# Ledger of designs, part 97: designed miniproteins, single chains

Each design is a single chain, and the fold is of that chain. pLDDT is the mean over its residues in the fold that is shown.

## One batch from the design tools (miniprotein)

Design m3389
Fold by ESMFold2-Fast:
Structure m3389 (fold): chain A 68 residues (1-68)
Amino acid sequence: SIDSKFLAYRRSAWAQRRARAVFGRVPGPDEPWPVLKGAVFEGVQGDPNDPAEWEYLTRKEFIELMKK
């Protein structure tokens, strides 16, 4: 499901590392979470080491983006 995909992404080493770098902690389930640009589409695009490639989305925003 889209929700399971969001949770799986939040558990990724890249997303957790980015969250700690930006927020100093792992955000809660309803807070904005770092998502690599293109990760909501078929095939992940973008460089996880480039800070400009990250977008910050809540669970609701991620789900809406996936429904396009």
Scores: mean pLDDT 65

Design m3390
Fold by ESMFold2-Fast:
Structure m3390 (fold): chain A 92 residues (1-92)
Amino acid sequence: MKETFEVKPGQVLKLDDNVEEVEIKFKNGEAALKAMSDVKKEFGDEIESIETPDATSVKIKFKNGKAASKAVEYVLKNYGEEVESVTVTYKE
């Protein structure tokens, strides 16, 4: 199952522990690249894979949903003004 959240400034998202994958869409490519670098540095041990499907999107597969939730909170706190949407994929 997939769910998409359109992000507004100051919004906080709490994700369920069954989140497998997160795709974050940014308003610009510079923010996407910086966020990807910072997430790899802070959460690298909890990341199964990370990719950029386009110039403004970062797609991250996590080893567990708790890491996914923390990473999304981190990105929204540091890059929230530059985030357009967050799409999550849940484990069955």
Scores: mean pLDDT 79

Design m3391
Fold by ESMFold2-Fast:
Structure m3391 (fold): chain A 84 residues (1-84)
Amino acid sequence: SVSTINNLVSRANQIVDDTMAQLRQNPQLPISSLQQQVDQAESLVDQARQLADQNNVDKSIYRKVIFAESSVTMMRMLVHVQQA
């Protein structure tokens, strides 16, 4: 349902916001904790995307999912840079 998609997107966006805030405040955060947050956010947006595709949701809902996917991808890239 649209409410389920909105909840998944909201949770993923919250993880992104929290992770980015933590990185700004403490660049020495444990990599294992960051990777777990990335994995959770990716799982949430993957589920949201699958539900959006299956339910032929309107363009506004699809846009929210795409923006969440982009935010999670950026977070993943930044965490990987920190691991290197």
Scores: mean pLDDT 83

Design m3392
Fold by ESMFold2-Fast:
Structure m3392 (fold): chain A 79 residues (1-79)
Amino acid sequence: MVRITVKVEGAKGGKVEVDLVGSSAEDAAKLLATLMESASEVVAIVDDGEEAERIVEKLKEHGEKTKHLKVKIEVEKVE
């Protein structure tokens, strides 16, 4: 599973969390690329490290959209 938190620095607002149930790493990377067009920082929280690696590989294909944005992919421990 992938959870995506969008942070916009300097904005007065909350965060947007997206939980991708049953989605592939490719779908997650595509969504991240889209979110990065409107956010200064995007954090993706993944429950599996191998899935996180696959997402990073797909994000490299969208390198132009990431060169000025900070993207973090974290593996979240479910208690």
Scores: mean pLDDT 56

Design m3393
Fold by ESMFold2-Fast:
Structure m3393 (fold): chain A 112 residues (1-112)
Amino acid sequence: EVEKYLEEIKKLAEEAGFVVRTRRTADGKIVIAIYDPEDPDAPARILIVMDDTPESAKKALEALKEAIERGEENVIIFVDDTPEMRESAKRIEELAKKNPDIKVIIKEVAPP
């Protein structure tokens, strides 16, 4: 169930010293925003965009773990490699090129 993975994501982020805010969008996506509590006025340190499925939630958990271990900040992670997510990521990447402190990451599936 998606909620079980979202609880694990929250626990992982909180154990790393962060604050988590989760939102479901009208188009069936889940956005997970991770904030640095030492900078309460700052925008989200890590944003994760995922489909509302257990498979996507599991990928989101792994992506968050990797981002925290690497000390990543100002990153947006798209968990699912779908045409819709790729198009959204391209638009955000074009916006991020004007702001070099923002990274955009698409979680790749294993090659066929």
Scores: mean pLDDT 72

Design m3394
Fold by ESMFold2-Fast:
Structure m3394 (fold): chain A 86 residues (1-86)
Amino acid sequence: SPVEELRKFVEEMKKRGAPSAAIMVAETVLEAFEEYKDDPEKQRKIVKAAEALAKDYEKEGASEKTIEAIREMIKKAEEAVEKVEK
């Protein structure tokens, strides 16, 4: 399922030693997607919220590695929304 793919991605982030801030954002997105697994509208709002967080981290001088990890999670979340709509 799309949620299982997101869960595997979060596990991979942890195994790779991704920044803790990026892991926290990823886990929050995953938890929300599990709660709203059949609600593409809510899932899109979650993605927009994650994008806003990434922008805030970038403005506050977060490392490139942290921003890249968050953006990669956002991309995976967007792919999951598309699969729910099909």
Scores: mean pLDDT 82

Design m3395
Fold by ESMFold2-Fast:
Structure m3395 (fold): chain A 89 residues (1-89)
Amino acid sequence: MFELLSMEQLREDSDYAAAFVPGLIAAVDAANAQGRRDGRLADALRANIARIDALIAGTDHAVTRSFLAMLRAIERIELENLRRREAAA
């Protein structure tokens, strides 16, 4: 017995996500690109993960929360891959 979002609420959440998430992805990508240039990609990835965690905790929009969780997973995979490359060097 879980409360189902109405189709109207799902559309409103999706519209909010469509307006919000691309800008966040661009900001995360820009910060990671700067971290790569500065040799501080691990620090940039950790900062982005912390920012996304705060956004997940602060949002009431289920669709936006799902996109943020996916973005967080991508950033964590990139951080793990970076650590593995550093360990193999």
Scores: mean pLDDT 78

Design m3396
Fold by ESMFold2-Fast:
Structure m3396 (fold): chain A 81 residues (1-81)
Amino acid sequence: MEEEKKIIEEQLEAFNESTGKNLSFTEEAIEKLIEASKGDKELLEVLTHRAAALALKRGRETVEVEDVEEAIEELKKEKPP
């Protein structure tokens, strides 16, 4: 959990620096990312970036659980299990 949260924070910091924004995640969004990526750190990074990009595209600077769920759904459509 601590390690996964740090990965999310580092990915978000890089995203914010590249976009000039100051995005943050809700605690529920962080929990959903960790749950969905269980054991796969590369997937965690991908989902974190996609959720942040979706929130930004929708005019929000707070990444919510809905953005994470949408990122998961989009990824499933591109790479089904």
Scores: mean pLDDT 78

Design m3397
Fold by ESMFold2-Fast:
Structure m3397 (fold): chain A 81 residues (1-81)
Amino acid sequence: AEALRERGLELARLGQEYFDAGNFEKAAEYYREAARLLFEADPESPLGYYALGMAKYLEGNFEEAREYFAKGQALAKARGL
């Protein structure tokens, strides 16, 4: 679980780096893979929902992105984050 969480966080950071560089296609790919690993480590990972939301946002699925961000925020708040 911890190794999966660590790899998921690393992939999310790479997603952010590609986003900052303007490479939205690669950013979306990295965020999707990050979400997969984060959810495998923790099915209700707030960061997993954030990563999935970012991928959906970058793919133009704004409604799904909003829903995933909202779920992630609610779970983060419930966990004191």
Scores: mean pLDDT 86

Design m3398
Fold by ESMFold2-Fast:
Structure m3398 (fold): chain A 65 residues (1-65)
Amino acid sequence: SAALEAARARLEGLLARVRAAPDREAKEQYTLEAVTLAQEQRLPEAEFARLRAELERDGGFPVRL
């Protein structure tokens, strides 16, 4: 769907923002936005698992569902 395609583009931007964020609070905020967006747009389970792994790697903290 167009909404899911737009969500994927936004998720890529949020991942970049997590990597560039100046502190843990900002990283957690962008991570929460990414997880919320993925859940609201019903991202396929395999894509969500990959997103979570990327967020954990780039953020440096566990991402809880």
Scores: mean pLDDT 83

Design m3399
Fold by ESMFold2-Fast:
Structure m3399 (fold): chain A 65 residues (1-65)
Amino acid sequence: MEEKKKAAAEAGRRAMGEAARAASLANTDQETLRFGERALEAGDRESEAAGLSPEEGRKASIEMS
């Protein structure tokens, strides 16, 4: 269970990092907001794929931060 929680937190952080990089290449504020929203959605999906509830994935992300 702990390994899955850490994997979900890592996936969420990686998605946010990719969104930040994509945002730095964005031409508008609207694109920056869209990238951020997609990253959060991807993190929630990764938590579910790892067999965790979204709440468990988010809690793991806080613990790993």
Scores: mean pLDDT 63

Design m3400
Fold by ESMFold2-Fast:
Order: sequence, then structure tokens, then C-alpha cells
Structure m3400 (fold): chain A 90 residues (1-90)
Amino acid sequence: SPLEAAEKARAQLLAKLKEVATPEEVAHVSELLDRLMRSKDISVQVGIAIDLIGILTELKYFKNAPEEKIEEINRLFQEFLRANLRVHEA
């Protein structure tokens, strides 16, 4: 189901994020992903996605996280966004 795919993508994204982020940062991203899943407003979804990109940018450029880990997190985030979009289109 689209919801099952979105939940799986969310879990995979958070698991990879735990390798480079603090528990507090992981909790914050988890809350943003939950808000994305609950919102059907496209402007709200776009705003939260921009916030998530900002967090990933901080991890890459200011916290010196390995580039390959950031690229994998970005791929998992894109997978989550695609899966979440299918939930709201259904």
C-alpha cells in the first residue's frame, strides 16, 4: 500500500540519519516527517521539505558528515517524498 511504502521509507531515512546526526536532530527530523505525512496542504508540504533540506545542508557543510552518507540520506528522503505523495494522491 502507499502508506506502507511511506512508513518503510520513513524508517529507512531515520535509520541512516542516526549514523551522522544526534538523537535530538533525529527526533526533530522524525517530527517533520510525521507532519509531512499528516498534511494534505501542498504549501505546508513544500515548506517542511525545505526545512528538511536545510537540516541536511547543516549536517553536510557545518558538521562535516561524510558526503556519501549525505547523498544516501538525500536519496532516501526523495524516496520518502515520492511515497508520501502517493499516499495523498490515493
Scores: mean pLDDT 80

Design m3401
Fold by ESMFold2-Fast:
Structure m3401 (fold): chain A 90 residues (1-90)
Amino acid sequence: SKKKEAEKIAEEVEKHVEELTRKIIELAEAGKLSAEEVEEIARKLEEEAEKARELAEKSKDPYMAEVYRKAAEAAERAARRLREKAEELR
């Protein structure tokens, strides 16, 4: 069903965002990313979250609206974690 397909897409997006966030944190802890570079990634994730929120509000498909909303929430969580890590690196 479209609902189950949308739920699977949302879960895959959330999983990939979490995996990428962990990798960015590992690179920062290894000294391969500066605090400024981590903050820039967080800023871009915040911008993408805002775009996803807009797509959720404009979507006529309730299942796709939920996918966009969950993508926005995942990006917002990732941005918060990266900003916290950037502060720790200072």
Scores: mean pLDDT 87

Design m3402
Fold by ESMFold2-Fast:
Structure m3402 (fold): chain A 77 residues (1-77)
Amino acid sequence: SERKKAVEETAENILEVSKTAEEIIKEVKEDRSKLEELGERYIEKAREEGEKNEEGKEKILKVAETGERELRKWFEE
């Protein structure tokens, strides 16, 4: 079904955004001044993945926005 395909694609899109979060964590550990720039890259990656999947777009963006906010708080501690 189209819904099953959309759910599977959305999960894959979220996973790709999560891989970007791993890269951000690594880079910010080396230089915390990059936090803002890397946060912008994280949200942009979510927008790119959302454009590939209209049905999942809102969910992909919501997960990324929540993740960016939590990462920002964690690195500002």
Scores: mean pLDDT 75

Design m3403
Fold by ESMFold2-Fast:
Structure m3403 (fold): chain A 95 residues (1-95)
Amino acid sequence: SMELIDNSESVLGSGPSKSVASEGEEVTVTVIRIHGELPDDVQLTVGGKTLAVTKVSDTRYEATFVATKEHEGPVTASSSKGVGFSLVNLKVSSE
């Protein structure tokens, strides 16, 4: 059976503090509750890397990391209880 999933239910947004970082630069990514409830099982992926998130409020998680070329790509938050999607890409400049 195929079900329609209401994507307005527990919608998460994610974005880095900047869209372009230099390699070796510290970047903070924020995951925010756009709609619904903030899930407790949020996973954050930046490019090819999964990051641990810290809950800073009932509506927000943050993760801070040192940018590498492997972090270049989509910033995506995901959860078993929420709809996560890539809102932005991070570009990492090595030169």
Scores: mean pLDDT 72

Design m3404
Fold by ESMFold2-Fast:
Structure m3404 (fold): chain A 71 residues (1-71)
Amino acid sequence: FEEAEELLKEEGASEGAYELLEEIKREGTEKAAAAKRLGIPLSVLEKLEAGDRSPELEEVRRKIQTYALEA
């Protein structure tokens, strides 16, 4: 999760996106459940954790930000 958080910070993710990730991590949620809560495939969450900065993941970061704004 640290790699995903840092990646989101570099991309200018909203404070809500960080808080959502922190809450998921604090609850001890499994990666699969975390990915489901964020509305993304598990494979994409694993790429974010690996620090993948591909353009493909920009769409995922936007979705996470949208979820944070709605939450």
Scores: mean pLDDT 58

Design m3405
Fold by ESMFold2-Fast:
Structure m3405 (fold): chain A 82 residues (1-82)
Amino acid sequence: SDAEKKEKEHFQEALRSFEQDFQGLKQKAAQTTDPKEIEAIRAGLQHGLQSLDQMEKYIKDPDLLARIAALKAELEAEIAKL
């Protein structure tokens, strides 16, 4: 339906914005030595991981689920490096 198509397009745009925000956090993590900034980045990545986990539970589209799984793996890897 048109509503289902709009919902899918909304999630696609949300994931694109999420990916851009995540790249920003990765760049900050690579450049910072400030413990306070590192903890803020860790909190941001953990919050992102929880948001992706919630989206994964409600999305049925296989392409979107694959994107979420890839993002979760990257976020988990970045958290492990901090």
Scores: mean pLDDT 85

Design m3406
Fold by ESMFold2-Fast:
Structure m3406 (fold): chain A 94 residues (1-94)
Amino acid sequence: SKLIEGLKEAIKKLKETIENKEDAVKVLDELIEKYKELYNDPSLSPEEKALVQGIIDALEVLRDFAEHSTEEAIKKLLEELIEGYEKKIEELES
C-alpha cells in the first residue's frame, strides 16, 4: 500500500528530526507536500483519499503549533505523531 509506505517513511523522517534536532516546521511542511501529492494519486480509493486528507489536516494543525512552541513541546508532539502513525499502520495491516 502506498499509504502504508508513506506512513513508514514519515515515521523514519520524524524520528530522524527528533534525533538530529532538525527544523520541525520545515519537516512538517515537507510531509504535508508529500501527502498532498499522494492525495492526487489515482490508484487511491475514496476511503484512502479521505484518510490522507485527515492526515494533511492534522499535520497543518501540528505545523501551526510547532511554529509557536518550545523545543520540548515540539519533541513531544512529534513523538505523539509517530505513535499515531504506528497505530494507523497496525490498523491498515490488520
Scores: mean pLDDT 83

Design m3407
Fold by ESMFold2-Fast:
Structure m3407 (fold): chain A 73 residues (1-73)
Amino acid sequence: DPLIEEIGKEAAEKSYDKIKEYIDKNLPFQAYMVALEEAYKLLKERGITDPEVAEKAGKLAFKYAVEKIKKES
C-alpha cells in the first residue's frame, strides 16, 4: 500500500531521534509506541483514523528506524 509505505517512512524520519533514544535504553516497546503515535498523527492529518492502517504504518516506521540505527551504529 503506497500510503502506508509513505507514512511509515515519514514517521520513521520524524521520530528517529526519539526511537533511537529508547532503543539505546533497551526499551523497544516504548520505541515502537513512539513510531505508532507518529504514524497515527500523520494519518490523522490526512483524515485517516483507521487503527489497522496506523498499526501497519507504525510497524513499518519502527522497522525503518531500527534498520537505520543498525546501519549507523
Scores: mean pLDDT 84

Design m3408
Fold by ESMFold2-Fast:
Structure m3408 (fold): chain A 80 residues (1-80)
Amino acid sequence: MSVEELQARRRELVLEGASLAMEIILLIVKKKELEKKDPNNPENQAQAAKLEEEAKRLQEELDRVEAEYRALVAELERLK
């Protein structure tokens, strides 16, 4: 793989990682808003639980992207 291909993949992973991180933050904010608005409401509790589950799924995806990014950075540094 060329340096140019590795750099292109690195940019792709940065954008993917940033997108996932932003989505996770928005889910956490939305969950906290639901918890503040009638925290004893079972519907709000169910929605908060769904948001937490989705955030965990996205965190797993982010961890995968971060691992691939670290491997790519190591390969790019090796080629310098």
Scores: mean pLDDT 83

Design m3409
Fold by ESMFold2-Fast:
Structure m3409 (fold): chain A 92 residues (1-92)
Amino acid sequence: ADPDELLTQFINDAFEVDGKNAVEALAKIPGISKKDAELFVKEVAPDIDALLSATRESIEEALKGKVSQSTIDKIYEAVQLLQRIKHLVDLP
């Protein structure tokens, strides 16, 4: 299976159930703890629309002082990848 398609489907499904599964998926990324993933989902990306509209600035503003800069960078890299994948496969 195409990992990009599976990731996009998983994120859509996870955010349809209030982001609970998205926390588990993000916590599997090296350098992101479950606590950091929960904070990101709660403060920045509670749903897929918020995830797709997230900017580096919005992520840093929400997580600055609560999460390390290294973890913020990793979260933003994951968000950018998901935004690129969603843009590529999204059909209105």
Scores: mean pLDDT 68

Design m3410
Fold by ESMFold2-Fast:
Formats: structure tokens, C-alpha cells, sequence
Structure m3410 (fold): chain A 78 residues (1-78)
């Protein structure tokens, strides 16, 4: 479900796997062109989970899902 996608997305961001981030964003309903742009921004950001969540919302990911990704991202960095 969406929780599993949020976890996978957080893991891909931590690993700086731009292609995997793009694929997961498309699976979450982000248009392919926007997903490619978002993936570049997400793997390049040096901010915390809140920064990643903000980028996700900018590209049309629902706030609740973006927040989950940010929380998982912080958990993985511990």
C-alpha cells in the first residue's frame, strides 16, 4: 500500500538512487516528467525529512504521504 511505497521511497532517497526514486514517484501518481525533476531534487537535497516532504508536496504527493516519507527518512538516518 501507500505506507510501503513511502518506506521504499525514503530508502531510495537515502541511497541517492535517482532512477528508483523516479520509478516510485510515478507509481505514486506523479507524472513522469515531474517525477524525473522531483527525483533529481530529492537525491540532491542535504536537508532533513522535512525538506524532502516539502519537495514531495511541491510535486503533488499528498501531505500525509510526504510526511510519512520524511519520518522514514529520519528513521533511516539514525
Amino acid sequence: GMEELARELAEAIVNRDEERVRELLVEMGVPEEKAAEAARRLVSTRGGGASAAGILVDYGVPEEVARMVGEYLEELRR
Scores: mean pLDDT 84

Design m3411
Fold by ESMFold2-Fast:
Structure m3411 (fold): chain A 69 residues (1-69)
Amino acid sequence: KFEEDIKKEAEKMAKAVLSVKDPRLRKITYEAGVIAAAGRLARKYGLDFDEVREKVQKELDKAIKKLES
């Protein structure tokens, strides 16, 4: 399901983002990851890119916070 796919992508991206120690490269990895995942999921589910991007960003931020705590 859409919500499940977003959560899976967010968890995968959170690990990738946190593996980058350079803050500037980490930001680029975060931004690129969000755009790529949002594009793929928007296309897969026939949804608006901006709506999916917001959802992906929220879930990614949540996953990063959870892994850092």
Scores: mean pLDDT 82

Design m3412
Fold by ESMFold2-Fast:
Structure m3412 (fold): chain A 80 residues (1-80)
Amino acid sequence: MENEKKKEELIEKLAEAIKRYAQAVLDGSDPETIEKLRKEVMELAKELGLSEEDVRRLFGDAVIFNLSVEEIKERIKELI
């Protein structure tokens, strides 16, 4: 059960981080803020065993389709 709880927490954090990163890009935030958010996303993705390509797909979909945190979370669950 501990492994499932840790995975759920990481999935939630990653989904929120991807949404923040996508929103920051859409809002035209400064490059430092965007880079900081990108690094946070990559760190969380590594803990879940997701590749850089998986992260690019999730980010791209979040930007193009304006996905909610819940929709991003669903997509992450399909990848792990």
Scores: mean pLDDT 83

Design m3413
Fold by ESMFold2-Fast:
Structure m3413 (fold): chain A 86 residues (1-86)
Amino acid sequence: SKTEKMYKDILEEAKKNNTDVLSVSTIQEILEKYGLKLVGSPADTLSIEEIFSLLGEYSLVEYLKEQNLPVPEEVENYVKSYIEEL
């Protein structure tokens, strides 16, 4: 899946830099490869756990939309506050 590929790219960057946090600019470069833009980031860096949480919620919203299932408003609003589609 697109989310699984993003997780892999995030982990590879973390390994290259020997860190569990990535700069917002690096995260944006990875997301842009998959047609996404990071917006509303509260910090210059995000931890791998924070990135995975955000992408997991994004994946859930996309899955529900593809299945024509209702999306919980709080989950959709959370994702929209941090991720925009290009």
Scores: mean pLDDT 82

Design m3414
Fold by ESMFold2-Fast:
Structure m3414 (fold): chain A 100 residues (1-100)
Amino acid sequence: SLEAEIAEIEAELLAETEPLIEAAQAELAALPAEVKARIAALKAEHTARMAALTEAGDELAAYRAAAETYAELAELTGGAAGFIYRRLAEAYRRIAELLE
């Protein structure tokens, strides 16, 4: 089922990323102030976009927007944080493809 396929993607994502969360948080905390500001701006734009898409009921567009935002966050980061953001982008892209 669609729900089972989404759950499998989410389980794979959690298994790959959970061991790296502490390292990613430390890396994000150590980033230059300018990079932190750009990340904060992207997250704020994403939050506003997701609120609008949720109100519209556009689930497919919401997953696509999440994939795009996490891909951009991956480009601004490296190491464990960059890896986690890339895997999030890939996972949400896969979910979006299932909803088409």
Scores: mean pLDDT 87

Design m3415
Fold by ESMFold2-Fast:
Structure m3415 (fold): chain A 60 residues (1-60)
Amino acid sequence: LEELEKEAKNLEKEAETLQRMADAARIVGAPEEHVQSIEQMAEDTRKKAEELRKEAEKLK
């Protein structure tokens, strides 16, 4: 249970970092395709974190 919560927290932090990287890339004029790719990675990572949190809640 604690392992799942820790992993979810790490994924949430990683998603936040990816989102900030996408924002920075857009500011410096990176191609929209590249920015969108990073944004999708952030969203996918956030969804995985949510799934792990739901799994942890089921075990409480």
Scores: mean pLDDT 81

Design m3416
Fold by ESMFold2-Fast:
Structure m3416 (fold): chain A 85 residues (1-85)
Amino acid sequence: APAPEPPLTERVVEAMLAAIDRYMETGDSEAVLAELQATWRAAQAAGEAPASEEQIKELLRKEIEARAALKGKPELAEEHLKKLE
């Protein structure tokens, strides 16, 4: 069974997903990005940043896709994804 109290890293992932969900509801990209960046920086400073590059890429991909969709430019998501590789 998974640990009952997940580390900050897992909570950071949950916070990022929640922020992306709020972005989809409100379209406030600036506030969501600031929240995501602050959460990530705090986790890195605590030494609790996710070690999994795949999880980071997945979260960034969802954020980029959401932003591109809001602007009606889905191809922009592909270009940004290539830069992450």
Scores: mean pLDDT 57

Design m3417
Fold by ESMFold2-Fast:
Structure m3417 (fold): chain A 65 residues (1-65)
Amino acid sequence: VFEELKARIDEALARADEMTVQQLKDEISELTLEFAKHDSQLTPEQRDELIARLRELQAKLAEKE
């Protein structure tokens, strides 16, 4: 679960610069929902790592306006 979510977020981060604002918003929404579904299965360290990566995606969205 953690490795799958981490890989998906890392893929989104790698592609963030080539995505449109709408595509990035949709991706962040989907990843956030998926994270919420599996939150109880994660260690505190894993949760903090995924939250930090999601915040990085939000920062990239802000850079796009």
Scores: mean pLDDT 77

Design m3418
Fold by ESMFold2-Fast:
Structure m3418 (fold): chain A 82 residues (1-82)
Amino acid sequence: SLEEEGRRRREEEERRAAALPEEVKRRHIEVARRILAAETEEEIEEEAEELEELIREYGVVSVEARELLLETARRVHQRLLA
């Protein structure tokens, strides 16, 4: 039941993300938005390092920040295929 285990893991991560303090959620969203808006690899690296530090401190990313990061990953993937 890999689907069942994967679903439980996603639900647990979502619960942890939802339980983050509001200021932490806002900070994650702010950094993720800067990554999404970045036009150079240097800017992306700088903001990604800050996000990595926040994830290391809190263990999870807010749901909203995760959605922004997934959008960034999709854009990067499209560029790599070209």
Scores: mean pLDDT 74

Design m3419
Fold by ESMFold2-Fast:
Structure m3419 (fold): chain A 91 residues (1-91)
Amino acid sequence: MRMTITAVGPTGQELPIGAVASSEEEIIKLALDSAKKAIERGVTTITLSFSGTREETIALAEKIVAALKKEGIEVEIVDVQDQSVTLRITP
């Protein structure tokens, strides 16, 4: 599986805030780093795109949400598609 992270910046510009990752551990680490970057840039919404199934997408998104909450970042899943999840982040 591969994951790409995209966010919309404060000016409406598309903001690449993460790299492509293929291992679960690497995906979680990149999601954490990308969420921290998004907060620094004033971005409150991140879209995670995956090359796997809907079930794999949901499972990884839930693990990412749990990891973010452990770091003290408040986050919720606001939209779920077959290969993407949109997260809302509260700074």
Scores: mean pLDDT 70

Design m3420
Fold by ESMFold2-Fast:
Structure m3420 (fold): chain A 95 residues (1-95)
Amino acid sequence: MDEKLRREMEAGVLEVASAVLEVVSKRLEEKAKKSTDPKKSELLQKSSDLYREASRLYREAAEAYRAGDVDRARELLREAQRLAREGDALSKQAQ
């Protein structure tokens, strides 16, 4: 019971992270649409796409934690963090 509760709490943290990255993705997509510079628009759109994919992987990691597949959850979390870092780099380049 305690281990199941712990996995549910870990999953909840990852679901919050997923929701935050979804908001970031939407904001970057909005900035891309408002940009008059095609190069900056492309970088912002690519950044938005990377954050959206990272958000999806955080949700999958949460599901893996609930299923008790901790190794799968860790793999998904590492990939999500990699994509989020790449998205951040592209967003900063677009400034």
Scores: mean pLDDT 87

Design m3421
Fold by ESMFold2-Fast:
Structure m3421 (fold): chain A 76 residues (1-76)
Amino acid sequence: MEEAKEAVEKFLEDYKEAEKYLEETGDKELQIEFYQHALGQIDKLLKEYPDAEEELKEELEKLKEEIQKKLEELLK
């Protein structure tokens, strides 16, 4: 469980910092690439750590839903 928690927490910290930076840039193409990459990373984390704590999995799934909505908005 320690490895799953560390990987998820690091991903979430890196994601929040990068998202804030990209929102400030206004670069739509970079935002799309970032969100697509983030979705892939979330999928990888969920597959690598199927026994992770439910709270961590729920946090990743909620983030995935938020990213999917943002991508739909950006791709219009």
Scores: mean pLDDT 81

Design m3422
Fold by ESMFold2-Fast:
Structure m3422 (fold): chain A 73 residues (1-73)
Amino acid sequence: MEERVEELVERAIERVKELAKKHGKEFEITEEDVERGREAAEEALRAGLSDEEAIVRAGQAILAGMLGVDPNA
């Protein structure tokens, strides 16, 4: 499970970086942002969601962290 979560988080990070480049922005992705992504992906997989949905949720968690917004606050 951990290896799968790591792969999905890596794909989410790639998508977030691609979106940042398309908008002419450079965001610093911290280890804390990556950890939020792992948590979101793990939750999605535990809920029986697809890999694609897990990637989307991880990406949203990473992006929210970079923007300084708590998605659950």
Scores: mean pLDDT 74

Design m3423
Fold by ESMFold2-Fast:
Structure m3423 (fold): chain A 80 residues (1-80)
Amino acid sequence: SAEKEEGLKLLEEAEKIVELQLERASKIFSEELIKETKERIEEVFKEIKKKIEAGEITIDEALEELHKEVLKIFNEAIEK
């Protein structure tokens, strides 16, 4: 469906933004921390996809949740 396709494209764009943030963080933090952070973020993307497919959240809610979770993970890494 068009909605599902739009949601997937938005997730791809969010993943690209996250990749840029991880690249910036890699200048400050260890490879181990960056790897762990990346894995946590990938899990968030998978969970958001499941929620969209289940009709549990709207695309707008999915993007907000994804953004908040990603920022939370980065903030935890930065504060270390």
Scores: mean pLDDT 76

